# Designed miniproteins, single chains, part 35

Each design is a single chain, and the fold is of that chain. pLDDT is the mean over its residues in the fold that is shown.

## One batch from the design tools (miniprotein)

Design m1195
Fold by ESMFold2-Fast:
Structure m1195 (fold): chain A 76 residues (1-76)
Amino acid sequence: MTLEEELEAKRARVREWAANVTLDDLTDEELLARAEEVGEASLKQLEADPSVSEEELEEARKFVEEQLEEVRRMLA
């Protein structure tokens, strides 16, 4: 798979996710804002769960940060 094909596949997945969240056509800025909101909510849920270890929470924070950075790069 080429870099362009990989980016298109990632954009398609993000677009599919966004379509499941809202009925409106999202702008790049709105899509990023929704991704950040979902990421923050997920991390808060994990932080509130006493069965989640500090190591798992740290990995989740890094994962969310990497995903948001990837979305920013795709939309730039």
Scores: mean pLDDT 68

Design m1196
Fold by ESMFold2-Fast:
Structure m1196 (fold): chain A 81 residues (1-81)
Amino acid sequence: MEEVEKLLDEVEKAVLNKDIKAATQAISRLVKVLREKGVSDEAIREVSRLLYKAIIYAQNGDVEKAKELIDEARKLALEAL
């Protein structure tokens, strides 16, 4: 739980800071942790999809939409645990 929440916070910080490298590295670590905790491949793919979409919206200046997508990914990841 705490490890997943910390990784989601790291993703949010990197996405809002428009740091693509940090964001993709944090997403990769999050995916590994979710898999180790037994989260389904389908849920992991959806979480990843939402977070990568958030990167695109943040780069495009739509910070509000990026935050909404991160919140949706956070809810999905925590509910899948």
Scores: mean pLDDT 85

Design m1197
Fold by ESMFold2-Fast:
Structure m1197 (fold): chain A 56 residues (1-56)
Amino acid sequence: MSDMETLTSIPGVGKETAENLLKRYGSAENALYNPDLNVPGVGKEVMENLIKAAGL
């Protein structure tokens, strides 16, 4: 899967949020292991879903 497809497969992560994460972190893997609530579109629920997807 592309980085965009990986991020948008996570509950609560839409295309725009995935684009913001990729701008911040450069890849889906980096976004999953370094989630930040200061990224536009990433709230508490999205943060929790990112952490769960990362296996943390």
Scores: mean pLDDT 75

Design m1198
Fold by ESMFold2-Fast:
Structure m1198 (fold): chain A 72 residues (1-72)
Amino acid sequence: GSKVFIGNLKPNTTKEDIFTAFAKRGLSPVSIEVGKNYAFVEFSSAEEAQLAIEKMDGKLFDTATVDFAVNP
């Protein structure tokens, strides 16, 4: 799978909130990990991850940023 990083999340954003936001855009996360003001979301393919970035960057919870997770 391909992971997407979501930064600048509002406090108290839940996995369900993130899943619902992507589902409304026709995207189905495989897994979601929520941290303090950030999350990692995994998709089944690189194409879905790219669509998530294009559809959600700057549009998720007002100011949240969406980009590829750096995998060292």
Scores: mean pLDDT 71

Design m1199
Fold by ESMFold2-Fast:
Structure m1199 (fold): chain A 67 residues (1-67)
Amino acid sequence: MSENELIGRIALRELLEAGVPEEIARKIAELQRNSEKPLSVREAIERLLEEGKISEEEAREILEKAK
């Protein structure tokens, strides 16, 4: 529980520092925290694309920045 929350906070901070919008960074961090397995940023982005919560263009930019 605590460790997954810490992972989510670190991911959020890193994404924000990379210039990812807070809304999207938060959604990625939430997906990573709620996963049974560690999700990569790419896997989290793919989930958000499937849900229609981000555009393909936004996904590309985020993956480029968050590598």
Scores: mean pLDDT 70

Design m1200
Fold by ESMFold2-Fast:
Structure m1200 (fold): chain A 109 residues (1-109)
Amino acid sequence: SFLEEAARLLARTFTREMDIESVFPELEALLLEFLRRLDAVDPARTRRILEQAVALAEAGDGLLALTFLLGAAEPLDPEGVAELKERLIALIEPINPQAAQILRRGLSS
């Protein structure tokens, strides 16, 4: 599935860049849940957003790929984006407070 491949790549690139690979399985699951929800809202727009996010992740920029995805998805599912942002920070902050702070800054831009 393209959604499964995209979630895996985004989670892998982001957790490697941020030195939080220990939460890779949880992040992959959260992203896949989010992407399935987004795809149910608008499959065509979700596909276009993911193609761009995947290209950024393939270039090695996991933070940019994730912040791009959340920004582009907000008009489609503002509630889902807000929920994912909170769940990501809650997942990362206990393990790596510096990574959580960097993510907060990226999400605020």
Scores: mean pLDDT 87

Design m1201
Fold by ESMFold2-Fast:
Structure m1201 (fold): chain A 67 residues (1-67)
Amino acid sequence: SAMDEELIERFVEAGLSREEAEEVLRALRAKDYDRAERILTRASLSLDEEKQKRLSEVFKEAVERYG
């Protein structure tokens, strides 16, 4: 959906790969929060502080839409 593509693009801008962003959304739709958090934690190790903050903000918005 257009809403999912918007979230994917925002996750990619925050430093995730498109595949990682799609997996996060898939995990959130399945209510698999442990998997979603694991993907974000792994990705954040390669990101600077500003991107980590942006990633956290996008994740909160995604949880509000699917949680």
Scores: mean pLDDT 84

Design m1202
Fold by ESMFold2-Fast:
Structure m1202 (fold): chain A 83 residues (1-83)
Amino acid sequence: SIFEDFDKLIDLMDEEREKSSPEKQRKLDEIKRELISRLVALEITGASNEDIAKLFREVAKKLEELGFTELAKKAREFAEKLE
């Protein structure tokens, strides 16, 4: 389910956070907060699976730009399940 994939991505982000520098931890925390906030807004408004997939792809791009390539790949995989 989307919630199981979301929880898994959050867990993986938290694991990567523990291995990261303080600077990268802060940036990862910002991405995590944005992901949670936007997903909650989409759920409240009854957004489509395509809208949620778009959010995961946008988050994946931000993660990749920060060097979290494996997290970005996982976020894209979750987006593909929704399309």
Scores: mean pLDDT 83

Design m1203
Fold by ESMFold2-Fast:
Structure m1203 (fold): chain A 110 residues (1-110)
Amino acid sequence: SAVQLIQEIIKEIEEAKKKIKEAESYEELTEIVRELREKLNELGTKLEPLLSDELKEKFAKIMLELFIEIEEIDRKARLENMPFEEAKRELIEALEKARKKLEELLKEAE
């Protein structure tokens, strides 16, 4: 169901936040983000056909905003020498923002 898939997406985001908090290198952060993107793309592909047009638009916006924020953090880390602890903090904040928006989507899908 749509509700179960949204709950699974939220769970994957929460698990990624925990892994990021424990990460000790940029290589670990890159791998955590890569795995999360793969899982979110798989779950999103399954979820989209089950959503109304309105909820589909909201979901797409949440995912787009999250991926844009992740890309910007990666850009700053690679090109602007962002400190590792700052990259971790910004990634956790981006994921928490997406999680809150997905919790609101979940309420609308119930």
Scores: mean pLDDT 88

Design m1204
Fold by ESMFold2-Fast:
Structure m1204 (fold): chain A 63 residues (1-63)
Amino acid sequence: GAVEKGYEIVESRAQGLADKAAEETGAEATLKIEKLDENTVRVTLTADGKTIEDEVDLLEAAK
């Protein structure tokens, strides 16, 4: 469904950002995706001591 498609898109994009951060910093990047509710996830990316968090609507991501 749309939620599963949104999750796949979010995971793919977040992994791309993590890979880029690791390459740019020379440090290992850690990616965490937490389910907050049925349509919302929190993405946490940590690289070189910096942490970025974003909350994503999976239905919106699927568009």
Scores: mean pLDDT 80

Design m1205
Fold by ESMFold2-Fast:
Structure m1205 (fold): chain A 72 residues (1-72)
Amino acid sequence: EFEENLRKVMEAAIEQAVATGKLEETLERVRREGEAAVRELEAQGRHEQAEAARRVTEEGVERLERLLEEAK
């Protein structure tokens, strides 16, 4: 499933960011790539996949932002 695959990729990215301490860099990348993916999927008429990509991106951003706040 598309959303499940996105969640697995996001989980791996967050785990790597925690392990390497590159939380801010990963947050910027997730926002940029997530927004681009949503726009591309919408342009292709793949609205359900665009919604899944937006949800996974928003959840990932929120988790990374919380981790950054805890690290301050």
Scores: mean pLDDT 82

Design m1206
Fold by ESMFold2-Fast:
Structure m1206 (fold): chain A 73 residues (1-73)
Amino acid sequence: SSAKTVENIQNDIESLLRSLVAQGATPAQIAQQVNAYVREKTKNLPPVDQAKVGFVAFALLSEADLELKKAAK
């Protein structure tokens, strides 16, 4: 189902984000890697599911950017 697909991709993106932060990646590097991952995982999905995954990825990237800015203070 689309809900399970989105949930699985969300979990994978969260794991990727934690790994990149642990490696000291910059916000730009994190965005680059997450966007590349989303592109690969959604290339065979219907447009509506691609849009749903894109929205979830945007929300997770925004959260990660906010947390990195807090840590930099």
Scores: mean pLDDT 77

Design m1207
Fold by ESMFold2-Fast:
Structure m1207 (fold): chain A 92 residues (1-92)
Amino acid sequence: MKERELFKERLTLLVTQRILASYETTGEFPADEEIRQLIREVAKQAGIELSDEEIDEIIERARERAEELLSLSEEEREEIARELERRLEELE
């Protein structure tokens, strides 16, 4: 995988995990502005420039994945959340 593509995959997993954690805590998805800010900060730290279109694509994919996962039982979501955490760790 190219470094940019791996970074975008990691970022999508991170955002999905953040959305799920926020929903478990507040019962609501985080605002797009909050997610966008997170994406920009992580990209800045990595020295990678993302276009607004790429950021929007990451947000959309992460939201779709989070919605799929939230259709599952609480027990199933907990298991998948741990898997996502391990995948993110492996991509480090």
Scores: mean pLDDT 76

Design m1208
Fold by ESMFold2-Fast:
Structure m1208 (fold): chain A 110 residues (1-110)
Amino acid sequence: SKEREAAVLYAATAILLAGIEFEIDLAVKTGNKTPEVKEKLVQMAEAAGELALELLKLLRELDPEKARELGEKLIEKFERLAELAKKAGFEELAKKLEEVVEKLRELLEE
């Protein structure tokens, strides 16, 4: 069902966002800011963004009010992560997270 698909997309998005935050924190504490770590974080942010966009498009068909409310909360979460990434020196990750915010805002204005 579309409701089950929305629940799975929500869980996957939430897990990826939590994982990114955890990995930033760990990288700061260990000093492990290798190009490989930076690249993987950017890939995770891109995946989280794609899942969030798919989730909101699906939710908009099921419950437009919930799609808007969740969309606003997701924008806040991605913006918070972008600021954390910027403060931690992950400039490419911050830029990717900011690009996701722009795409989410555009979708909510449709």
Scores: mean pLDDT 88

Design m1209
Fold by ESMFold2-Fast:
Structure m1209 (fold): chain A 73 residues (1-73)
Amino acid sequence: SDKVKALEEEIEKILKEHDEKFAEIKKKYDEIKERDPNDTSGLLKMTKEMFLLLADTVDRILALEIEKRRLLE
């Protein structure tokens, strides 16, 4: 259905947004590591941001997948 396709397109947009945001955080992590590999606080902060981004992305996709399943029943 058109509504199912719209939900699938929204999930794809969320995944693209995730990849872009993750790449930005990873770049910051790598820059910190290159500057000072002993900056444990800086590296852990970036690691935390990566996990928080993943958790948010999973929650957003889960909500859309639940809606998609309801439309297919």
Scores: mean pLDDT 89

Design m1210
Fold by ESMFold2-Fast:
Structure m1210 (fold): chain A 77 residues (1-77)
Amino acid sequence: SLKEKAREVFEKTLEEFDKAESPDEMIEVVRKALRELKELGVPDEMLKEFKEQILSYAEKKLTPEEVERVKAIIDEE
């Protein structure tokens, strides 16, 4: 189902985000995931939940300035 495919993208993205060593790598992971979710046609509510989850993880690993870079990419999509 669409929900199952979206969940797989969520889980894979969080794993790749956790393994990323730089803000640039994290940004690429986020861009790829947002594109995949949009191509799947997930509802805006699911995209919002994903974006909030990614920002929460970014805040734990990155400086405030680097978090703002991730947020800018999220806001572009």
Scores: mean pLDDT 79

Design m1211
Fold by ESMFold2-Fast:
Parts: C-alpha cells; sequence; structure tokens
Structure m1211 (fold): chain A 65 residues (1-65)
C-alpha cells in the first residue's frame, strides 16, 4: 500500500504522526494536491529531505508497487 509506505517513510524521517497520517489519507483519496501540500508542510516542520523524497515516490505511484 503506497499510502501506508509514504506515511511510514515520513515517520522514520521525523515527521509528526498527524502530518504523516494527513499524507496517507490524501494518497488514499488520490488527491495529489493535498498530498503534495501535506508533504511540503512536513518538510518545513523538520522531516528529513530523504524521507520527503521517499514519501514522494510512493505518492507518485498511487498504488501498491
Amino acid sequence: DEAERAREALLAGGASEELAEEVRRAVQKGDKTAAQNALVRAAAEGASGEAAREAGRHMQKGGAA
């Protein structure tokens, strides 16, 4: 599940559980804009660049790949 993997990547990189869950929900809905906005907020609030890149890859796939 790409949404769950995006959430896990952000949590591993230091994002809050709330922001990671927001990204997961946006990805599950297929809302690319909401997912991207939540990812930007997570990065601005201290998530690592590597975690943001990994979460972004899962967001782009939008399915279990």
Scores: mean pLDDT 75

Design m1212
Fold by ESMFold2-Fast:
Structure m1212 (fold): chain A 88 residues (1-88)
Amino acid sequence: SLTIEAFKKAIERIKELLEKGAPLEDVARQLIAVTESLIDAATDPEVKEELQKILDELRAKLASGQVTREDILKAIEKLEKIVEKMEK
């Protein structure tokens, strides 16, 4: 799907920003935007629930000012797995 390929490219660009040392808050905001778009694109209610949990965790960490590189890497890994599920 063209939409799924766009999400994969968006996640890859976010990974590049992280490796280039972009501020963690900026990386987290971009992950939030991608997660919101994935929720809108998802048709499976279980996938929507998994995405909503990731979104809520990222928003909470941003609000607390305590987002870590580890939090971002875990969110990226979860999103990549969900995008793979959405292709099936």
Scores: mean pLDDT 86

Design m1213
Fold by ESMFold2-Fast:
Structure m1213 (fold): chain A 85 residues (1-85)
Amino acid sequence: MNREIRRELLAEAVEFAKYFNEKMKKLTPEQQKKVRDIMSKLVEKANEYAERISKATPEEAQRLRDEFLKEIEKAKKEVDELVNS
């Protein structure tokens, strides 16, 4: 169970990275640096959450996954604001 929750979390981070890479091609170098920073922080959080999930109870693992999904939503909003500005 925790392994599957961890896999889902990392898969969400990968999908976000694909989306941002396509958008980044149309951005200025300054905007690209900001998007890369947002992605880098999200990837770091994904790894931290994955490690915590591996050590957590099933109940804690579910809570951690839900927290990380909120972090993804926040990162997507920040990236979309940069891309559409």
Scores: mean pLDDT 77

Design m1214
Fold by ESMFold2-Fast:
Structure m1214 (fold): chain A 92 residues (1-92)
Amino acid sequence: MKYTEEQINEDIARLEKLIDEVEKEIERMKSHKPTPEEKQRLARKVAAALIEAVALQYLVDINDVSEETRQRVNELVERVKEAAKKADEILS
């Protein structure tokens, strides 16, 4: 059974919202020393974003999607990887 491009676009929107939240939290943490609770929340959100990015890349690879949709996913995956790298620096 093929996953539809419409469903993939819904998954893209969900991951975009999650990564926007992660990026905002990282920026907030740069202005103060983060609490253990803030670090735990960031770590959980980053883990969720990485899992969603892997799933979304797989769905794009096995389905016939437009070049525009494929490009959006590739750009989003790179945003997730960069956010994870920045989060690692805060969590260290």
Scores: mean pLDDT 82

Design m1215
Fold by ESMFold2-Fast:
Structure m1215 (fold): chain A 71 residues (1-71)
Amino acid sequence: MELSEEEKEKYRKKGEEAYEEGLKAKEEGKIEEAIRKYEEAARYFELAGDMKKALEAEIEAALLRMQQWLE
C-alpha cells in the first residue's frame, strides 16, 4: 500500500491546490468551505508524506472551527 513517487507528487500538488482554495474561501468569508478545503489539503499532504504541511492545514481548519463556535 505504499504510494509511488509520482503518486506522492500528485497528492502534494492536490494538497497545495486545496490549501490555496481554503485561503481564498476564508478571504471570501466562506468559512465552511474553507474548513473543508483545509481538511482536504491535510489529507492530501498526509498521503504525500508531508506531515508538516498536513499539520499546518489541520491547524487552519481547527482555528476556523473555533471561529464558528464563537458565532
Scores: mean pLDDT 83

Design m1216
Fold by ESMFold2-Fast:
Structure m1216 (fold): chain A 69 residues (1-69)
Amino acid sequence: REAESAAALMRDALQKDPENAAQNAEGLIAKLVAAGYFDAARAVAETAIELVPEVAEAVRAALEEALAA
């Protein structure tokens, strides 16, 4: 449920403001990983990459960094 909710929120945000939503995806990934919601963090990353491929490198880096911390 958390993964579905996170992906839906990201999709809505990207449709309204893709530039800020992409940056917010990195912050959401870090918070979700810190809270132990790994599936939700991956869902957010996948949704952001699917809708805004330009942020794929930054989003992947954010997920890897959060998982290493």
Scores: mean pLDDT 74

Design m1217
Fold by ESMFold2-Fast:
Structure m1217 (fold): chain A 80 residues (1-80)
Amino acid sequence: MVSIKVKLLNGEIVEVTGKDLKEAIRKAAEVKAKDIKERYGLEIDVDEVVEKVLSKVTESNTSEEINKLIDEAIQEEIEK
């Protein structure tokens, strides 16, 4: 199993756990997308965020690095 610590827009940190890296990234993206929906009323395409993060994930991906990749992918969806 893989755990990722996710930083929310309010600074709260939530830990998510998946059976593998893809599942953990998906859960992290879902948690962040929910936070954004609650704050901005925006729906984020979680599948697109997950795909973008998986395309960028490389060596020694720490929870912090993965969290930053998820934040970047979500920000790109919002900034369109």
Scores: mean pLDDT 76

Design m1218
Fold by ESMFold2-Fast:
Structure m1218 (fold): chain A 87 residues (1-87)
Amino acid sequence: SLVAEAAEAARALAEEGEAALTPEQLAALQAIVDEGAARARSARTREELLRLAAETARRAAELAEAQGLLALAEALRRLAEALEAEA
């Protein structure tokens, strides 16, 4: 379920992020989320909202992978797939 994939991404961030993220790396991830939230406010349909959320999750996954947060990157990719399937 979408909620389960979102919960797994949050768990991966808590477990992996506490050990690996600097304040600068956390700020970079937060910037992607904040940009995604701003874009989501322009959504006119549920389908568009889910598409924008999936795009944000994929961008966050790419940054997480670049930072070595492989579990978070995989969880975010699964979340993006669940969002795309729901759209």
Scores: mean pLDDT 80

Design m1219
Fold by ESMFold2-Fast:
Structure m1219 (fold): chain A 69 residues (1-69)
Amino acid sequence: ALAAARREAIKLLVDAYEKDPNFRIPREELVDRVAKATGVSRATAREAIDQLVAEGIIVEEDGYVSLPP
């Protein structure tokens, strides 16, 4: 479940980044998209996003999430 949420979060950001390199998404919107796409709870989706931020795979600034530059 958590692994699926992590993969989906990365996939969503990578897909968006390919269309717009300046793409940023509100954290709660990414949580919603991941939860809906994978069927995990919002709590599990938040945990996945927290881990990805801690690992430096994604960046969180001002409540927005993006890929590193």
Scores: mean pLDDT 82

Design m1220
Fold by ESMFold2-Fast:
Structure m1220 (fold): chain A 62 residues (1-62)
Amino acid sequence: SGEEAAKKGAEEAREAAEKGDAKAAGQYWNSGSMEALKLGDEEAARKAEREGVRALLEAGLG
């Protein structure tokens, strides 16, 4: 589902950001959000975007 795709992308992005890998974090975050949008799940895409921004900020990358 879109929610599952967005959640998976956000979780993978957080892990990458915690390891200091800004590029990987951005890719996972964007992939999850886009997949959710393809499935018509705008709320899940928005949640993935927020979690991605948060992960990057926590890693000092935002």
Scores: mean pLDDT 72

Design m1221
Fold by ESMFold2-Fast:
Structure m1221 (fold): chain A 79 residues (1-79)
Amino acid sequence: ELDEQVKKKVEEIRKSKPFSKTPSEEQLKQLALSLVELGRKEQEYLARGDVGLAASYASGRDILTIGIELDAELGFDLQ
């Protein structure tokens, strides 16, 4: 289940091409795994009626995505 969700998320990230420079497979897998886990926590808190905590996990996904985009585009790991 988790592995399948991670693979699907990796393909979604590849198709959207949020990076000017292609990140490594490890970076894509780490991003996908983190996004899937944050999404699961968001749904868990929504089911509990805690919309504030759910929104915090949604924001965490956005911040993580931006961070990876900056690393890939600026080439910090390759400098």
Scores: mean pLDDT 65

Design m1222
Fold by ESMFold2-Fast:
Structure m1222 (fold): chain A 90 residues (1-90)
Amino acid sequence: SKTHQEALAEVESIIEYFEQLYEYVKENAKNYTEEELEYEKELAEELKKTAISYLKSLADNGEISQKEAEAYIKKVEELTKKIIEVLDEA
């Protein structure tokens, strides 16, 4: 349905945001202070929690399937892990 398509477009925008954040962090993390690295890790974890909560809400409202929500949650978790790994290596 159009509602399902609109929900998927929002989800894809969220994934794109995490992918862009990963690329940004890969380029810039070496220039961060220890305090900035810690702040960015906390921010990434908070963004992950917010995104997962939103994805679950979309599935609970029937706007996306439970399988779609599970797949996108795994993608958000994978991207957040990669972001944190870059920050840990900086």
Scores: mean pLDDT 88

Design m1223
Fold by ESMFold2-Fast:
Structure m1223 (fold): chain A 92 residues (1-92)
Amino acid sequence: SGAKDVLDSVETLLTRVATERGESVTDVIVRALRLNGKEELAEKVEERREDVDGQISALTVVSNGLSEEEGLEALEDGRERAIRLIERREKE
């Protein structure tokens, strides 16, 4: 399906919203989860703040037209690895 496309779209949207508000992507996600009563999920996302913000920061650098080929490949590999891990877990 469009799991990769969904992640790309969500990452782009979250980066835009975070930038417009002067917040990190983690701040946007955590606030949205708390507003919907998903406190446990919000806390789990907060625990991964550095990983989430780090991944989105790398995407922001690439999207600003500063594409380092190696950085883009590493980011794509990381994303595909995550998708494969999720898919594998769903089958087990």
Scores: mean pLDDT 59

Design m1224
Fold by ESMFold2-Fast:
Structure m1224 (fold): chain A 63 residues (1-63)
Amino acid sequence: SKLEIYKKILENLEKKLKETQAEYDRAVAAGAPADEIALLQSRIKLLQNTIDFVKKKIKELEK
């Protein structure tokens, strides 16, 4: 079902967000270039926005 697909997508996105946040923390601690840090921040924001969208879709499908 579409609901099952979106739930799997959500799980994968939440895992990717945790991994990207950890990568960001390591990059900041290591004094990585500003461009690399900015790219990681952008990826985190995109992942958060996508997670919110998928959660909204799951809620709509549960109605």
Scores: mean pLDDT 88

Design m1225
Fold by ESMFold2-Fast:
Structure m1225 (fold): chain A 83 residues (1-83)
Amino acid sequence: QAVSLYLQAAETYESLGNHYEAGRAYEEAAKVHEKLGNLEEAEEYYEKAAEAYLNAGDKEEALKVLVKPGIKALVEAVNKVTA
């Protein structure tokens, strides 16, 4: 399944220290779960993508994945605390 390929790619990129490509792979895995209606799993992978993007120094990409539909409640909670 496509998700398994994205997760394998993400693990490979992390092992190589390529955090940006790892973030991209986690984001694609999250999108597949979101399309299948697995919103909880999608949230987990969007979180992993955001962490990988932050490790790559890309704060804007991290914020973009955190505003996906599957994690709206988490984004709203963070915004209320960091106002």
Scores: mean pLDDT 72

Design m1226
Fold by ESMFold2-Fast:
Structure m1226 (fold): chain A 97 residues (1-97)
Amino acid sequence: SMVEKRKEELAKKLSEETNIPLSTAKALVENIVWMAQKVNKMSEEEAVDHLEKNMDKIIETLKKIQKEIEELKKNNEPVERIVGLELLMIGEALDVG
């Protein structure tokens, strides 16, 4: 479908811009679309449109998360604290408001 093709193109862009594996980028795109559909009651088409409009913001947020994770790793912070920070920052980037 056109929606599936658009999700694949968004996953490729996300992977290329953030250097995360394509499989991880695909999972992230699917999870964002799923969350928009189930939590924000969007159609799949509306969810993909919303993701496309906010893709640059999501990419910049992920780059910021990557930088903060790198800094935490340099300071020998516990893995649980790193995961908690990632979840909080992803939640803020996905705050559809």
Scores: mean pLDDT 77

Design m1227
Fold by ESMFold2-Fast:
Structure m1227 (fold): chain A 61 residues (1-61)
Amino acid sequence: MEEERKRRRAQEAMRRAVSALLEAGKFDRAVALLQEVNELIAQGEYDKAVRLAEEELRRAE
C-alpha cells in the first residue's frame, strides 16, 4: 500500500531527527518536533512530515 510506505518513511525520518536532537541535548526541540510530525502523520501529510524532520536533522548536525 502506497500510503503505508509514505507513513513508514515519515516515521523513520522523525526517529532520526528526534534521536539527533536528543543526543545534542535539545529536549524542547525534540518534543516539539515529535508533536508536530505526529500531527502531520495523523493528517496524512507525510511529505510535510518528512521535510520538517529532515530540516530539524540538518539543524541538529
Scores: mean pLDDT 81

Design m1228
Fold by ESMFold2-Fast:
Structure m1228 (fold): chain A 91 residues (1-91)
Amino acid sequence: MEEVLKKLEEAIAILKEAKKTASPEMQKVLDNAIKNFEEIKKEIEEENMPPERARLLAEMTVGVLEIHAAVAYPDNKELRETLDRLREILE
């Protein structure tokens, strides 16, 4: 539980840092991802969600963001590097 919460906090921090240099359109995409991770974190803290389900939902959130990035922002290297770091933390 504590390890999953720490990973979610690190993922949120990475997304917030990426948002500082992002375009307005990308900031909206990153805000949605941040909100999803914060909601997962809240559900774990309220003991409404087991850690294994939280990990799966976090991985799915990154997967959806990766697909969106590949389709809408295929040439954005910084976003790809950000998503790679999210994958590394959540694995």
Scores: mean pLDDT 77

Design m1229
Fold by ESMFold2-Fast:
Structure m1229 (fold): chain A 61 residues (1-61)
Amino acid sequence: SELDEILAELERMREEALARGERGFAAYVQDAIDAVRRSRDLELARTALANVRAFADSIRA
């Protein structure tokens, strides 16, 4: 499902953040994963993924 695809992408981004030493960002992504897993809300998941991507882009510019 799209929700499971978003969760997989968030988990991939968390792993990448940890590999890069971005501990604060990795924690932010984990909070997003936890919120999506609790709610199972697709709209929340889409918003969380967009926010995580924007944050990643801003810290890696």
Scores: mean pLDDT 89

Design m1230
Fold by ESMFold2-Fast:
Structure m1230 (fold): chain A 81 residues (1-81)
Amino acid sequence: MLAALEARLRALVAAGVSREELVQLLLDTFVGEGEPTERHRALAEEVVAAVEAGESALEHLLELSIEAGIDALVEGVKKVT
């Protein structure tokens, strides 16, 4: 659940994990073995910035999840032309 991931990110920020490591964790979680796009990275950075500011990151986490899912769907359809 996205709320559980947000809670985990807050705990990692409190533990002193770097912004770059948190961004990479999000990219690994949502993109996996795929190459992250500039948009995926920007959304991951927005999530980390919100968590660092003590703000809700749920909306940004949802956007990152949707973007990663859309890219996977587009890649699958690409071979049917």
Scores: mean pLDDT 74

